# Designs tried in a protein design run: designed miniproteins, single chains, continued (4). Part 59

Each design is a single chain, and the fold is of that chain. pLDDT is the mean over its residues in the fold that is shown.

## One batch from the design tools (miniprotein)

Design m14040
Fold by ESMFold2-Fast:
Structure m14040 (fold): chain A 81 residues (1-81)
Amino acid sequence: SAEELRLQIDIAEALLKALREEAERNNASPEVLELLKQAERYIKEARKYYEEGKLEEARKFLVQAMGLLTQATRLLRERKA
């Protein structure tokens, strides 16, 4: 539904914010920073298409954003000496 999609976009925005704060605290690699930057672009596109009523396009961008956020999370958690 449109409401579920809105909640998913809100969750993605919250996760991006949390991961950025974690990346800054931990002096994350350029690879992690680039993934978060790309995720931000896709989240903004998802929000824009959602606001335009283009729900299918919004979902496609959200899926891409979530993939990037998952990859960034994995790389942040693989931080071992």
Scores: mean pLDDT 87

Design m14041
Fold by ESMFold2-Fast:
Structure m14041 (fold): chain A 74 residues (1-74)
Amino acid sequence: SEKDELIKRIEELLNEQIKLYLSTVPEEKRAEVKKKLDEFKDKLIEYLKTLSVEDLKKVLESLEERLEEEKKEL
């Protein structure tokens, strides 16, 4: 339950990063790039399922801090 909630939150943040990145990609390339990013995300989620709740909390914290810094630079 807690582990599933953490993975879900991490996936939501990854989807937001993908959306932001795709906005910088030319329209004709977006579908191809999105497919590759979705494949990478799926592999990452499978890896995250092997981690402990404690490690997932560290990943989530790191990802949230990184996104906040990226938004400040925009």
Scores: mean pLDDT 82

Design m14042
Fold by ESMFold2-Fast:
Structure m14042 (fold): chain A 100 residues (1-100)
Amino acid sequence: MTIDDMVATIRSAVDWAIRQGLRSDGSPSELRLIRDNLYNGVTNAAIAGALLGGEEEVIKALDEEIERVRKSDAKPEVKELTIDILEGSKEMARAVAKAL
């Protein structure tokens, strides 16, 4: 498992969330599904990438994905949820890097 694998996982999870945001009905159950999948795809990959010493690459990828989400046509509630998880994942990556 490489830093590039973790970055690819983050980008894939965000791409999926944007696509779901285009089709989303905004229901609590759908938002929960998007949230849980983003935690599994983004937050876990960001932590793993930081543990591998790739915190700079992970943070850069998260910043680029935040901008991609902002510019997307996903529904506002999906954008806000996704950006919040990406921002939190940056904080987790930094915290993990400091603990090493």
Scores: mean pLDDT 85

Design m14043
Fold by ESMFold2-Fast:
Structure m14043 (fold): chain A 74 residues (1-74)
Amino acid sequence: SASELKKRRAEAEEKGRRRNELYQRLLDMIEAGASEQDLINFLQTEMNLSEKQAEIVVARLKEILAEKERKRAE
C-alpha cells in the first residue's frame, strides 16, 4: 500500500539523520582534542563498527580535517 511506502521512506530518512548526528559528534570530538582511542571507542559503541573499521574511519576524518585547516591557512 501507499501508506507502507511512505513509512519505509520516513524510516530511511530518520536513519540518515541519526548517522549525520553521530558524524557531527565525531567531528566535534576531534576538534576538542579527543584521543584516537576515544574516537575508536565512540565508533565501536555508537556505530557498531569493528576496531579495524573504526581505525580506518578515524584516519580518514583526521586527513579531511588536516586538509580543511591547510585551506583555511591559505
Scores: mean pLDDT 75

Design m14044
Fold by ESMFold2-Fast:
Structure m14044 (fold): chain A 63 residues (1-63)
Amino acid sequence: MEELKEKILELLDPEKQKELEKQFEDGKKIYEERLKEFPDKKELDEIIELSLKDALEELEKAK
């Protein structure tokens, strides 16, 4: 997951990187809240990884 985040950040300008970093912080808050409600860490990790892969694909296609 962290490797996907780094690749996404590399594809962006510094200004856009800051916006995406904010989205990652928001995502962490949602993750923590969901982990309390549904303590299936593996399932949540898989969902997050798929979301990051989708974001990376969009950025690669736009480049």
Scores: mean pLDDT 69

Design m14045
Fold by ESMFold2-Fast:
Structure m14045 (fold): chain A 83 residues (1-83)
Amino acid sequence: SMEEIEEIAKEILERVQKGDLAGAAALYATVAPEDHEKLREALAKIIKERFPSVTDEQAEMSAEMILRRLERVLAQQRLEAAG
């Protein structure tokens, strides 16, 4: 549901702010691929709410950059597990 996605987005952002990229990536991995766009939108919304001075475009870019970083963390973890 959207409420679950918004709660996941909040927790991802909290973990990222604490420097816990591995924990944020683990949470991101629980989100179904079809919900990734909803997660990006939820993250952008939360970023805009916390930082009202940023533009909508900046918030969306920040959300996408966060998710791309988490995807790279997951890819790296898979490589390490495969060695």
Scores: mean pLDDT 84

Design m14046
Fold by ESMFold2-Fast:
Structure m14046 (fold): chain A 81 residues (1-81)
Amino acid sequence: GPPSQAEQVRALFAEMKEALRARDLARMEAVAAEILSILDPASRGVLLRGMHLVLEAVEAGDLERALAILDETLEEILARL
């Protein structure tokens, strides 16, 4: 059958982490927009807050923190699905 919403969200977050490791912010933003299109309003709020914190960590030069924030954001979204 088609992938579940949880499977789609996991796959897209994996793409975001790869884009972030590659420092491809345009790809990261494109993937984030795709995730936003499949989430409910409450989960969209979680992703938007997580992305804001990821961007702050990237601007601070802290890639490890940015990746940790993505992992925490994914787990919070999955807990709501």
Scores: mean pLDDT 86

Design m14047
Fold by ESMFold2-Fast:
Structure m14047 (fold): chain A 86 residues (1-86)
Amino acid sequence: RVEELRERLLKLLDEAKEITKDDPQTVSLFENLKKILEQPLDSISVGVLTVALAVGLVASKREGNEKLAQIYSEALDILAELDRAL
């Protein structure tokens, strides 16, 4: 169900924002990703979200932020399911 997957992804992004609340640039990135998720989804928007989350995963692993890396990993799994549901 597309709406169920979207809601799960939005919750993960809110969790990521709370973890990174002291970093305004990262919070702004998550706000922008949420805006994309709140629009009608297609393969292009899913592709944009996938690239952004994959970059975030690599960056969080490099910086040793294991909790943030787990959120990105889970978000990517949900996004892959959402792409298949479209």
Scores: mean pLDDT 81

Design m14048
Fold by ESMFold2-Fast:
Structure m14048 (fold): chain A 96 residues (1-96)
Amino acid sequence: SLDELIEELEKLGKKVVEKYKDPELEKIIKELIDLIKEISKDPEFKDLATKIAKKAIEVLKKALEEGMEKEKLLLELEILLGLARIVIGIKKLIEK
């Protein structure tokens, strides 16, 4: 379920923050998870929230298991954050 994916994201996010000890990375991970939670509140966007969450889990797992370079990790998470922001923007545009 999406709630289980969000729990896994929060768990992995904490581990990545502990490994890299980077304030910018912590901020991006927190913002991404918060936006996924916001998108997930709308049943019409649940599938898209699930896809973004799954991709974020893949990225965070790779960082923990293979040791991704910090700059590459930040870039991949920023792309996902940008996508989540676009989804929120579209949702707000459709509602009004």
Scores: mean pLDDT 86

Design m14049
Fold by ESMFold2-Fast:
Structure m14049 (fold): chain A 78 residues (1-78)
Amino acid sequence: VSNEQLVERTRELIERVRELSKYLPEEEQKKLLEQVREIERELAEADKSDMRQLILVEASAGVLLIRAIVLLKVEKKK
């Protein structure tokens, strides 16, 4: 895995969170979009030559995606 692939994967995860947020209540959507902006800031500030830093940012985006999926499943049961 290259550093460029980690950056691209992080961006793809963020984009998917934004997509899923559209199906959530306004309050949950707002909270997810605030967390997306935080991860985007972390990615922008990250040293693109530091693979460990990029892995941590990608992991944060992955956790946020899992949270969005869980919230979506809960919402669909209401």
Scores: mean pLDDT 82

Design m14050
Fold by ESMFold2-Fast:
Structure m14050 (fold): chain A 59 residues (1-59)
Amino acid sequence: GASPLFKAKVEAERANWEKQLAEAKAELKDMEENPDKYSTEVWVAKRLEVIGLEEDLKL
């Protein structure tokens, strides 16, 4: 098994990535529901961020 300190560090990093993904997905949904509030550039950048975070979390 992994050491308790190493396990805690890995769990903290994964939790941080999951939080970032949830926030990015929430922002994407808000952008789709409120297109007048956001530019196309911001929406494209947020979509790419979500894709990157989802790929990282699959590994």
Scores: mean pLDDT 78

Design m14051
Fold by ESMFold2-Fast:
Structure m14051 (fold): chain A 76 residues (1-76)
Amino acid sequence: MKKYKVTAKLPEPGEVTLAVVDDDGNVLGTQRVKANEKGEATFEVEAPKDKIKNMEVYAVKDGTVYKVEHKIEELE
């Protein structure tokens, strides 16, 4: 398992729950985060190195679930 930093880009600032899903549709983790004034939120996920490259990030806010843009960075 490797540790990764995920930066999600949300349409608005504020508290939101993020879910990380692999290419097989498995939920790798969920995290409640607070997006900054630019709509950016960062969190960490631990995953096998081969799974992280094709992951998707979903946001859950006010009864709506939507896919968000993300960037990933491998942590040492």
Scores: mean pLDDT 76

Design m14052
Fold by ESMFold2-Fast:
Structure m14052 (fold): chain A 97 residues (1-97)
Amino acid sequence: SNDEISLLVQATIMGGSVSTAEIALKRGKKDVAKENLETALEIGEHIAEMLDRMGHHQDSEEIRRLLEKARKALREGRYDEAIKYLDEMVRVARRTA
């Protein structure tokens, strides 16, 4: 369906932001990493809403739980943990599509 394709596209864009953040972090560019992780969080919120609308309520709940963990990790400067939770969200979105 068009919704499944849209979900996969959003997951791919989110994955790109997470990868960019990881590269930036390895290069000591903390501000670039933060910006890309914040972008990934915004996309993750949109993915959760899409999943709910499609009736995938359990996967939406899993994404929202991972969003809260990623937000907390990012606020606390735990970038590796934030990246881990965001990567888990990308996997959930892709398996649902």
Scores: mean pLDDT 89

Design m14053
Fold by ESMFold2-Fast:
Structure m14053 (fold): chain A 95 residues (1-95)
Amino acid sequence: MKVKTTVTVKVKTAAGAVAEATVVVTEGESGESVGKGEVDGVTTTLTLKVVNDSTPGTVGLRIDVTVTTTGDSSDAVVTDVKVTFEGVKYAKFPR
């Protein structure tokens, strides 16, 4: 059974531009997504890379977030990061 992971990152700039990117990867896969926000002709681009770095028995992910802007520097802040795992049932003994 393979674990499905959804990673969503949201970035907001001081000018009010919002860029959101979502990557969905299955265990053993890597993914990339690009989100864009624009205010007053300035484009903020959010590049989200998720690299599956799992070992046998352990689900591992590396998440790389890159924010770029055109024309001027933005005061971009990561406002939300959500990671969701699907397809895994974990049962621990009650002791």
Scores: mean pLDDT 68

Design m14054
Fold by ESMFold2-Fast:
Structure m14054 (fold): chain A 66 residues (1-66)
Amino acid sequence: MEEKNEELLKTAEAATKYLEENPDTSKATAQNMKRYLEDLLASVPNPSEETLKAVEEALKLIEERI
């Protein structure tokens, strides 16, 4: 469970960094990132507040590309 939470946190942080460095990320890539993060989030029943904040931030940046 903790391992899944850490994976989700790292994935969300990596997505945020990628999108910040690549503002011209394609809609298709952003949609794929969104699905992956949402699927991963659904696999973690009780994510930490820190992880939820990281995921929310990543999804906001993804939504800007969609």
Scores: mean pLDDT 81

Design m14055
Fold by ESMFold2-Fast:
Structure m14055 (fold): chain A 61 residues (1-61)
Amino acid sequence: MEAFRAQLEAAASQMSPAEAVAYLEMLLARLDQEIRNDPSADRALLEEQRAVVEEIRRRMA
């Protein structure tokens, strides 16, 4: 999870705030789709990743 968080923060830091928000919203939609469409997926891992993306998005100005 630490590597995932670092990668997202690094990517967002290369973008404008508006671009970063759009990017994070895209990732949230993708994770939500995966959770909905694959009931055998590791839901706990996907929910943890979603929480990290949502936390970073909330911190963006």
Scores: mean pLDDT 75

Design m14056
Fold by ESMFold2-Fast:
Structure m14056 (fold): chain A 63 residues (1-63)
Amino acid sequence: MKGDLYRAIRDYKARRPDGLDLKKGDIVEILGEDPEVEGFYVVKNLKTGKIGVVPEAVLEPVE
């Protein structure tokens, strides 16, 4: 993977139509910041292959 890897620190349910549901422990690749809302990232869930927006507050960097 060439993007930054982050892990979901908790389960998250999408609050937007373009949002992504996460399960605690899911690894995501950061694709960029959401251009419309501060504090959200556009990510790819590596387990499901789905792309969507999630709040940065539910993610931690993978070492």
Scores: mean pLDDT 78

Design m14057
Fold by ESMFold2-Fast:
Structure m14057 (fold): chain A 84 residues (1-84)
Amino acid sequence: SVENVIALGRALKEVVDERNLPDQEPAPLSAAQRAALRAALEEALKSTDFEEQKAIMEGILDTFGPAALGVIEDELVRMHLAAS
């Protein structure tokens, strides 16, 4: 739902702010890494609990690193448009 996509965006914002992550990607993710990240993000959308969504976002960033930020933002925009 749109509400879940918005909640994930808010969770990402909090994680970025708490970790002081860089505003530019250090290296691009491979196609396989992008696909794995999309799958993880779709699993995160099944949760409606903000703290659980935040924990999932932290896990994604721990797995893929700060380079994941641009991919997550692109996917959240895509999911928002698809849910609208």
Scores: mean pLDDT 74

Design m14058
Fold by ESMFold2-Fast:
Structure m14058 (fold): chain A 108 residues (1-108)
Amino acid sequence: VIKDDQIDTLFKETDVDGNGYLDADEFQHLFKLLGIDEPKAADIFKQADIDGDGRLNKEEFAKLLRLLGINWPPPVVDMIFAGADKDGNGYIDAREFITLFARLLKKV
């Protein structure tokens, strides 16, 4: 189980170029560290991130979950997205996504 205090370590280890953002390859590496062995994780992230800015809006986030085989009803997705979108700007960045997944793994 990944703890909230490990999220900073996971982000730092995944962000190998130290720019504070995750590209598709770093995102794939992060999925492997989370125990999600998905060889297409980079492609899945790119497919969900329609505008290529490294951030996901709620619609793109829902698409990403479906591509990962996670089929939650819309009210659950809305609640989870709201919890990840800490600054309330309508987007989640890679770090907020990591935080979300770590918390979801802790509850399962």
Scores: mean pLDDT 59

Design m14059
Fold by ESMFold2-Fast:
Structure m14059 (fold): chain A 76 residues (1-76)
Amino acid sequence: MDLLKETVKALIDEVAKVAGISEKDREALYNKLETSNLTPDGLKSAALLLRVLEMLAKRGMSKEDVISAIEFIISL
């Protein structure tokens, strides 16, 4: 559903802001999300994991590790 996918996209944006991810890298992540075949349950799991990732990014997780983690989460 659009609302659930928009929620995941908004969470990616918040994590990206905390981690200092560039606009170009954010656009790549958004495109990967839009082309993903995640089920509604997959999107719910992604939303939960992205909230955990935001906390880790605030605690000093590296930008590169954050990008890799987002890519992994949206590939589930």
Scores: mean pLDDT 81

Design m14060
Fold by ESMFold2-Fast:
Order: sequence, then C-alpha cells, then structure tokens
Structure m14060 (fold): chain A 62 residues (1-62)
Amino acid sequence: SWREEALRVLDEWVERQLRLRPDERDAIDTLRAGFLRLLDDPSSEADVRALVEALRASLAEW
C-alpha cells in the first residue's frame, strides 16, 4: 500500500539523518513521529505522497 511504501522511504531517510546527525536522535525521532501521525489521516494521502517523493529525491542526491 502507499502507507507501507511511505514508511519504507521514511525509514531510509531517518537512517541517513542518524548517520549525518547522531547527536540529534531525539529531534529526528520527533520528526518521524509527526510523519507517522500524518500517515494516520486518510485525507492526507496526496500530501504524504508528495512528501515521500521529496524524500526519495533527497536520498537520490549526490
């Protein structure tokens, strides 16, 4: 489902952030929790899909 795909991309982004900023784990966890709350709102599907595409683009950057 789109929700499971969003969680997969979010986890990849979180892993990257923790590698770059390990001292900010609590802040990163707070952002992740906010994203998870957004995923629980079915009216936010389009917004979540746009955010997932942005996260994928960030992960693909060199």
Scores: mean pLDDT 75

Design m14061
Fold by ESMFold2-Fast:
Structure m14061 (fold): chain A 50 residues (1-50)
Amino acid sequence: MKMTDAQKRSLLGILNTMRSSLSKEQYDKLVDAIENGSYDDFMKVLDEVV
């Protein structure tokens, strides 16, 4: 499944609010999943964080 630009912006906004709770590697991986990957990729990284 492909994310729309609106969905990507929404998820990036959420990541911005979580920046203090994420390591740089976790943040970068989530950003990469949003920009280049699928929603499933994003969810897999998020499951590792929480």
Scores: mean pLDDT 75

Design m14062
Fold by ESMFold2-Fast:
Structure m14062 (fold): chain A 72 residues (1-72)
Amino acid sequence: AQAQAQALYQQGLALYNAGDFKGAIALFQQAIALDPQNWQAWFNLGRIYNELGDGKTALKYFTQAADILRSL
């Protein structure tokens, strides 16, 4: 599960860097489903939604990332 979550996260980063925000979102959502403690995946989902103009969804993801990071 951990290794699979990390692989999905890395694939999501590759799609994000290529400008495929829809693909990146799908992979980051899969990564957090397997590893909900991956604050970086939550943060990157917030970053993408903010870039797409969905500030309310971005704030939810950023808040979750901050909550996880604070618990570490």
Scores: mean pLDDT 86

Design m14063
Fold by ESMFold2-Fast:
Structure m14063 (fold): chain A 62 residues (1-62)
Amino acid sequence: MKPSTEELVAAFFRVVKAAREALKAGKITEEEYDNYLQRAATLASAGDVEGLEKLAEELKKK
């Protein structure tokens, strides 16, 4: 089944939040932050909720 738009949007914003928190904590650079947002946008365009969840989890572990 295709993920719902609501689920996809929620997953995307979880990545954005995790990336902002990592940047604020000095765990990633601004260049890495931009790269994470670009990757998240690509995954969101593909409807890849699992990819977005994995990306958010990667950021939380930093």
Scores: mean pLDDT 80

Design m14064
Fold by ESMFold2-Fast:
Structure m14064 (fold): chain A 87 residues (1-87)
Amino acid sequence: MSRKELLEEAIKIAEELLAEAKKRGDEVLARQIETVLKKLREIYENEEAPLEEALKAVEALAVLAQHMGREDATERLVEIGKELREV
């Protein structure tokens, strides 16, 4: 997968987690996810953004997914981080 495809998948996961946080009524968690989502979108639009910024954003999202009990999302985000290092 390309870096752009991996980031697009991470953005999709972030949007799903944001919808779930809002459904739970967790305003603090929703704000944290929204912050990471904005950063992922900025990195997605800037192909020259440092790899380290992409990795940090994906790692931050994985931590939030884990706190939400979303093991499926956490595992996929960890894999996306690994794949980003190989691109």
Scores: mean pLDDT 85

Design m14065
Fold by ESMFold2-Fast:
Structure m14065 (fold): chain A 64 residues (1-64)
Amino acid sequence: GEKVEVKLKGENAKELGEKVRKAAEEHPSAREGLLRAGTLAGLEMIENGKTEFTLKAEGDEGEV
């Protein structure tokens, strides 16, 4: 399947979430995987103050 890697930086969870949503819109084949990876990234931002993330997803329809 298509492999997608997206590097995102956000100052807070809202900005990160907006960037994840936009990346998922730009990569519809990997949308579910990017949304799942973005959710985990948001949790790490809240828990650890991390602001830079690399999201990886495969373009297999409906699965990561």
Scores: mean pLDDT 76

Design m14066
Fold by ESMFold2-Fast:
Structure m14066 (fold): chain A 57 residues (1-57)
Amino acid sequence: SAAEKARLEAILAGLERALNSPDPVIRRVALAEARKVLPEFSGELRERLEALLARHE
């Protein structure tokens, strides 16, 4: 649904901001949350999240 897509886009945007934080604690927590929510993502949004995770491994 459009509402579900908007929700996942908002989550991805939040994770992008947190993973780019200068604070290593915020980055570590964001990485764990990204891995936890990954199964909810599909298609292009999942590819974007997987690429984001690869940059921060």
Scores: mean pLDDT 85

Design m14067
Fold by ESMFold2-Fast:
Structure m14067 (fold): chain A 58 residues (1-58)
Amino acid sequence: MEELRKRAQELLAQAQAAKEAGDFARMDEYIEEAVRLASQLSPSETLELIAQAKAIRE
C-alpha cells in the first residue's frame, strides 16, 4: 500500500511537470496511471489523489 501511494504521488508530480512543459498528452497519461494505482488504496486516499489529479488538469 505505501509503495502504491508513493508511486501515485510520483506520477502526479510527473503530470504537473508535463503540464508546465505544455505536454498535455503526457500529463493525461500520468494522471490515468496515478488514478489506476489510487483505486487500489483506501477510499479516503483514492478521493484525495483523484482531487489532486483534477487540480492538475484544471
Scores: mean pLDDT 79

Design m14068
Fold by ESMFold2-Fast:
Structure m14068 (fold): chain A 83 residues (1-83)
Amino acid sequence: MSEETKEKIKKAIQRYSEIYYGKPFEEELVEKIVEEASKQKDNPPIPQDQKGQLLRMSLEAEGVPEEYWGAVWKAVEKVLKEK
């Protein structure tokens, strides 16, 4: 995963957290999510629920390639459960 893609993912996660949680995630949490997403080898489908739809829209708005969308979803869910 390129550094440009990681920066786009950071912006997408910030947008997603502002919309869904009403507040941007802390920088440390966002960096942890990006690191976890970069370790994902699979691109699983993002759920079609409100939460998954908002993340997909945020990733699309920031220009993140679709090949990374499922990895970002898996990373967000994993990191938030370990919080």
Scores: mean pLDDT 78

Design m14069
Fold by ESMFold2-Fast:
Structure m14069 (fold): chain A 96 residues (1-96)
Amino acid sequence: MEEAKKILEKYLPEDVADELVQSLSRLTAEEARKLIDEFEKALKEGKMTVQDFLDKARELAAKSTRPLTDEEVLEIAKRFAEILKSYKEKMEQKLK
């Protein structure tokens, strides 16, 4: 949990990173992967903000009955951080 939060804090405000880690920890591995894949696609298309992603994660977390392990949350957080890093690099290229 702590490591996942620290990875996300490099790209998100601390409170947003904490909330995302808490929401992801309540999802199933399949739900979390589907949500991340949807986020990556929608972010590239300009159809989804980080806030929209958080809202969807909260909704799925409320419906899920199987919590993820700390290791599964860390893997998902790393994947999310890679998407945010790629998006920032793409935005920086558009500004240059």
Scores: mean pLDDT 69

Design m14070
Fold by ESMFold2-Fast:
Structure m14070 (fold): chain A 91 residues (1-91)
Amino acid sequence: SPQDIFNQVSDGIDRVIDMSKTDPEMAIELLKGIIDKLLQNGFISESSAKKLKKYLDEILKDPKKQQQNNIIFTAGSIHLSLATKVLVLQK
């Protein structure tokens, strides 16, 4: 269900936030996995997924961009977009 996917992604986002404190590269890889899951379940378009992955690849290639805040804001934006989509589907 959309609720089950929301719960799984919320758990994944919490793991990304925790990982970003100790291993920002692994946090980015986990976040890419969340994007793939959203794409596979139809919660995000292919064009949006490609744009987000490109941005994450740019962060992954540049350690100066791997600041915890950048990872948290990206994760939060993805989570908020999914929350909005799930709320629309539940109404």
Scores: mean pLDDT 75

Design m14071
Fold by ESMFold2-Fast:
Structure m14071 (fold): chain A 96 residues (1-96)
Amino acid sequence: SSKKLEAEILISFATMIITIARKHAPPEAEALIEEAEKKLDEAVAAVDAGDYAKAAEHLREVAELLREAARVTGDEDLEKLAEQLEKIAEELAELA
């Protein structure tokens, strides 16, 4: 597989994770999820530009926002989603 195809698969998984987080999030986490969606858009743009290191950095920011959402809500599932995003960010960084 080309690096671009692998990066597009990884960013698609990240997008799915944030879609699930949005549906799962209580009102208390709404602002954090909205900020995570904006950072995800930046990660998608970085992948499109072939900047996988920058995309990985943006996904780490998304993971941190989901961890904060998990902390303020007490939602363990949001913490697990943040862990998956961190793993995706690591794999994306390896493509750089």
Scores: mean pLDDT 88

Design m14072
Fold by ESMFold2-Fast:
Structure m14072 (fold): chain A 80 residues (1-80)
Amino acid sequence: MKEELLEWLEEQKKNTEDPVLRLVIDELIELLKNAPDEMLPRMKALVPKELAETREYLDTHLTPEERAALEKERREVLAK
């Protein structure tokens, strides 16, 4: 279950060229790796939904400048 979801996220990252989406996928992978077993049924439903909603948001609502700013901000947060 956890391994299947991690493999799915890695495959999504492999098929994604958007640097912001790749950072979001990395955040989800880390969250999933650190999740307790009791959270796994919830995460199995929520992780695909969260990724799909983020992808739609980036595609429909952000300008290239806003996307670049978001990438920089997320990269800085992850570096701390």
Scores: mean pLDDT 73

Design m14073
Fold by ESMFold2-Fast:
Structure m14073 (fold): chain A 88 residues (1-88)
Amino acid sequence: MGGTTALYQLTQGLADEALRLAEEYLRAHSDRAEGQRFLEDVRRRMQELVDEALKHMWEGDVKGAAEAANRAFKLAEEARRELDRVKS
């Protein structure tokens, strides 16, 4: 074992990156209320993904842990796209 721990750590890092991008989105967005809603959505989804990845790590579920990591990657990509849209 080590794969589920590595996937949990990857999920945590990707979720942290998504949150960082959402915080930058709030700072760049001219509508503070809309920026705050996006940050709150990313924060909630990040917490759900980290909790899911932790559960899969404890259960030794490599597939579940990998799926959580993939969802965290997609969340980070979503946050990056929204930030790029506001900066464009």
Scores: mean pLDDT 83

Design m14074
Fold by ESMFold2-Fast:
Structure m14074 (fold): chain A 62 residues (1-62)
Amino acid sequence: SAAGRAVEEALRRGGGRAGGAVAREIADTYGPEAAKRHALEAAREGLSGAAAMLWEASQWRA
């Protein structure tokens, strides 16, 4: 998906530290459920930054 490709590119450029920013961008564009879904997918793929994405997504109650 376009969102999945954007996640991969952002994590590749920013490294693991970009995870939180990537999760916020997805939530702003596609909604918080999409951000949670992409965070879980990044974790399953073993991507650097997945822990930061999961933590950021866990702050949203929607």
Scores: mean pLDDT 65

Design m14075
Fold by ESMFold2-Fast:
Formats: sequence, C-alpha cells, structure tokens
Structure m14075 (fold): chain A 62 residues (1-62)
Amino acid sequence: MLSDEQARAAERAAAGAIARGLSPAEVGRKVLEAGMSQEAADAVAAGADAQEMARNLRAHGA
C-alpha cells in the first residue's frame, strides 16, 4: 500500500538516483527503500534508460 506521500518520496528518490547516473538496478533499490512494492522496483529496474525508468515508476502510481 503506497500513500501519496510515499509515492512522492519514491519519485524524488528515483529522480535523484537517475540524475546521479545510477544504474536501473540501483534506482530500483532506491524505489524499494522509499516504500514502493517489489513489482514497482522491478519495473523501474527493467528501464533501458532514465526516461524509461521514470515512465515505469509513474505507471506504478508514483
């Protein structure tokens, strides 16, 4: 269960990790640490680049 607050925190964490040039797997770990589901983290980690990672994160309600 992800609240709007957790969703915003996960979005911010993912955006920061992407901006730092972290790998998709590392961005996925940050999303999981921010309280999102494993499925959301896996979807982000499947992104081929920063734009796809951000798109996948939004598709999971963050």
Scores: mean pLDDT 70

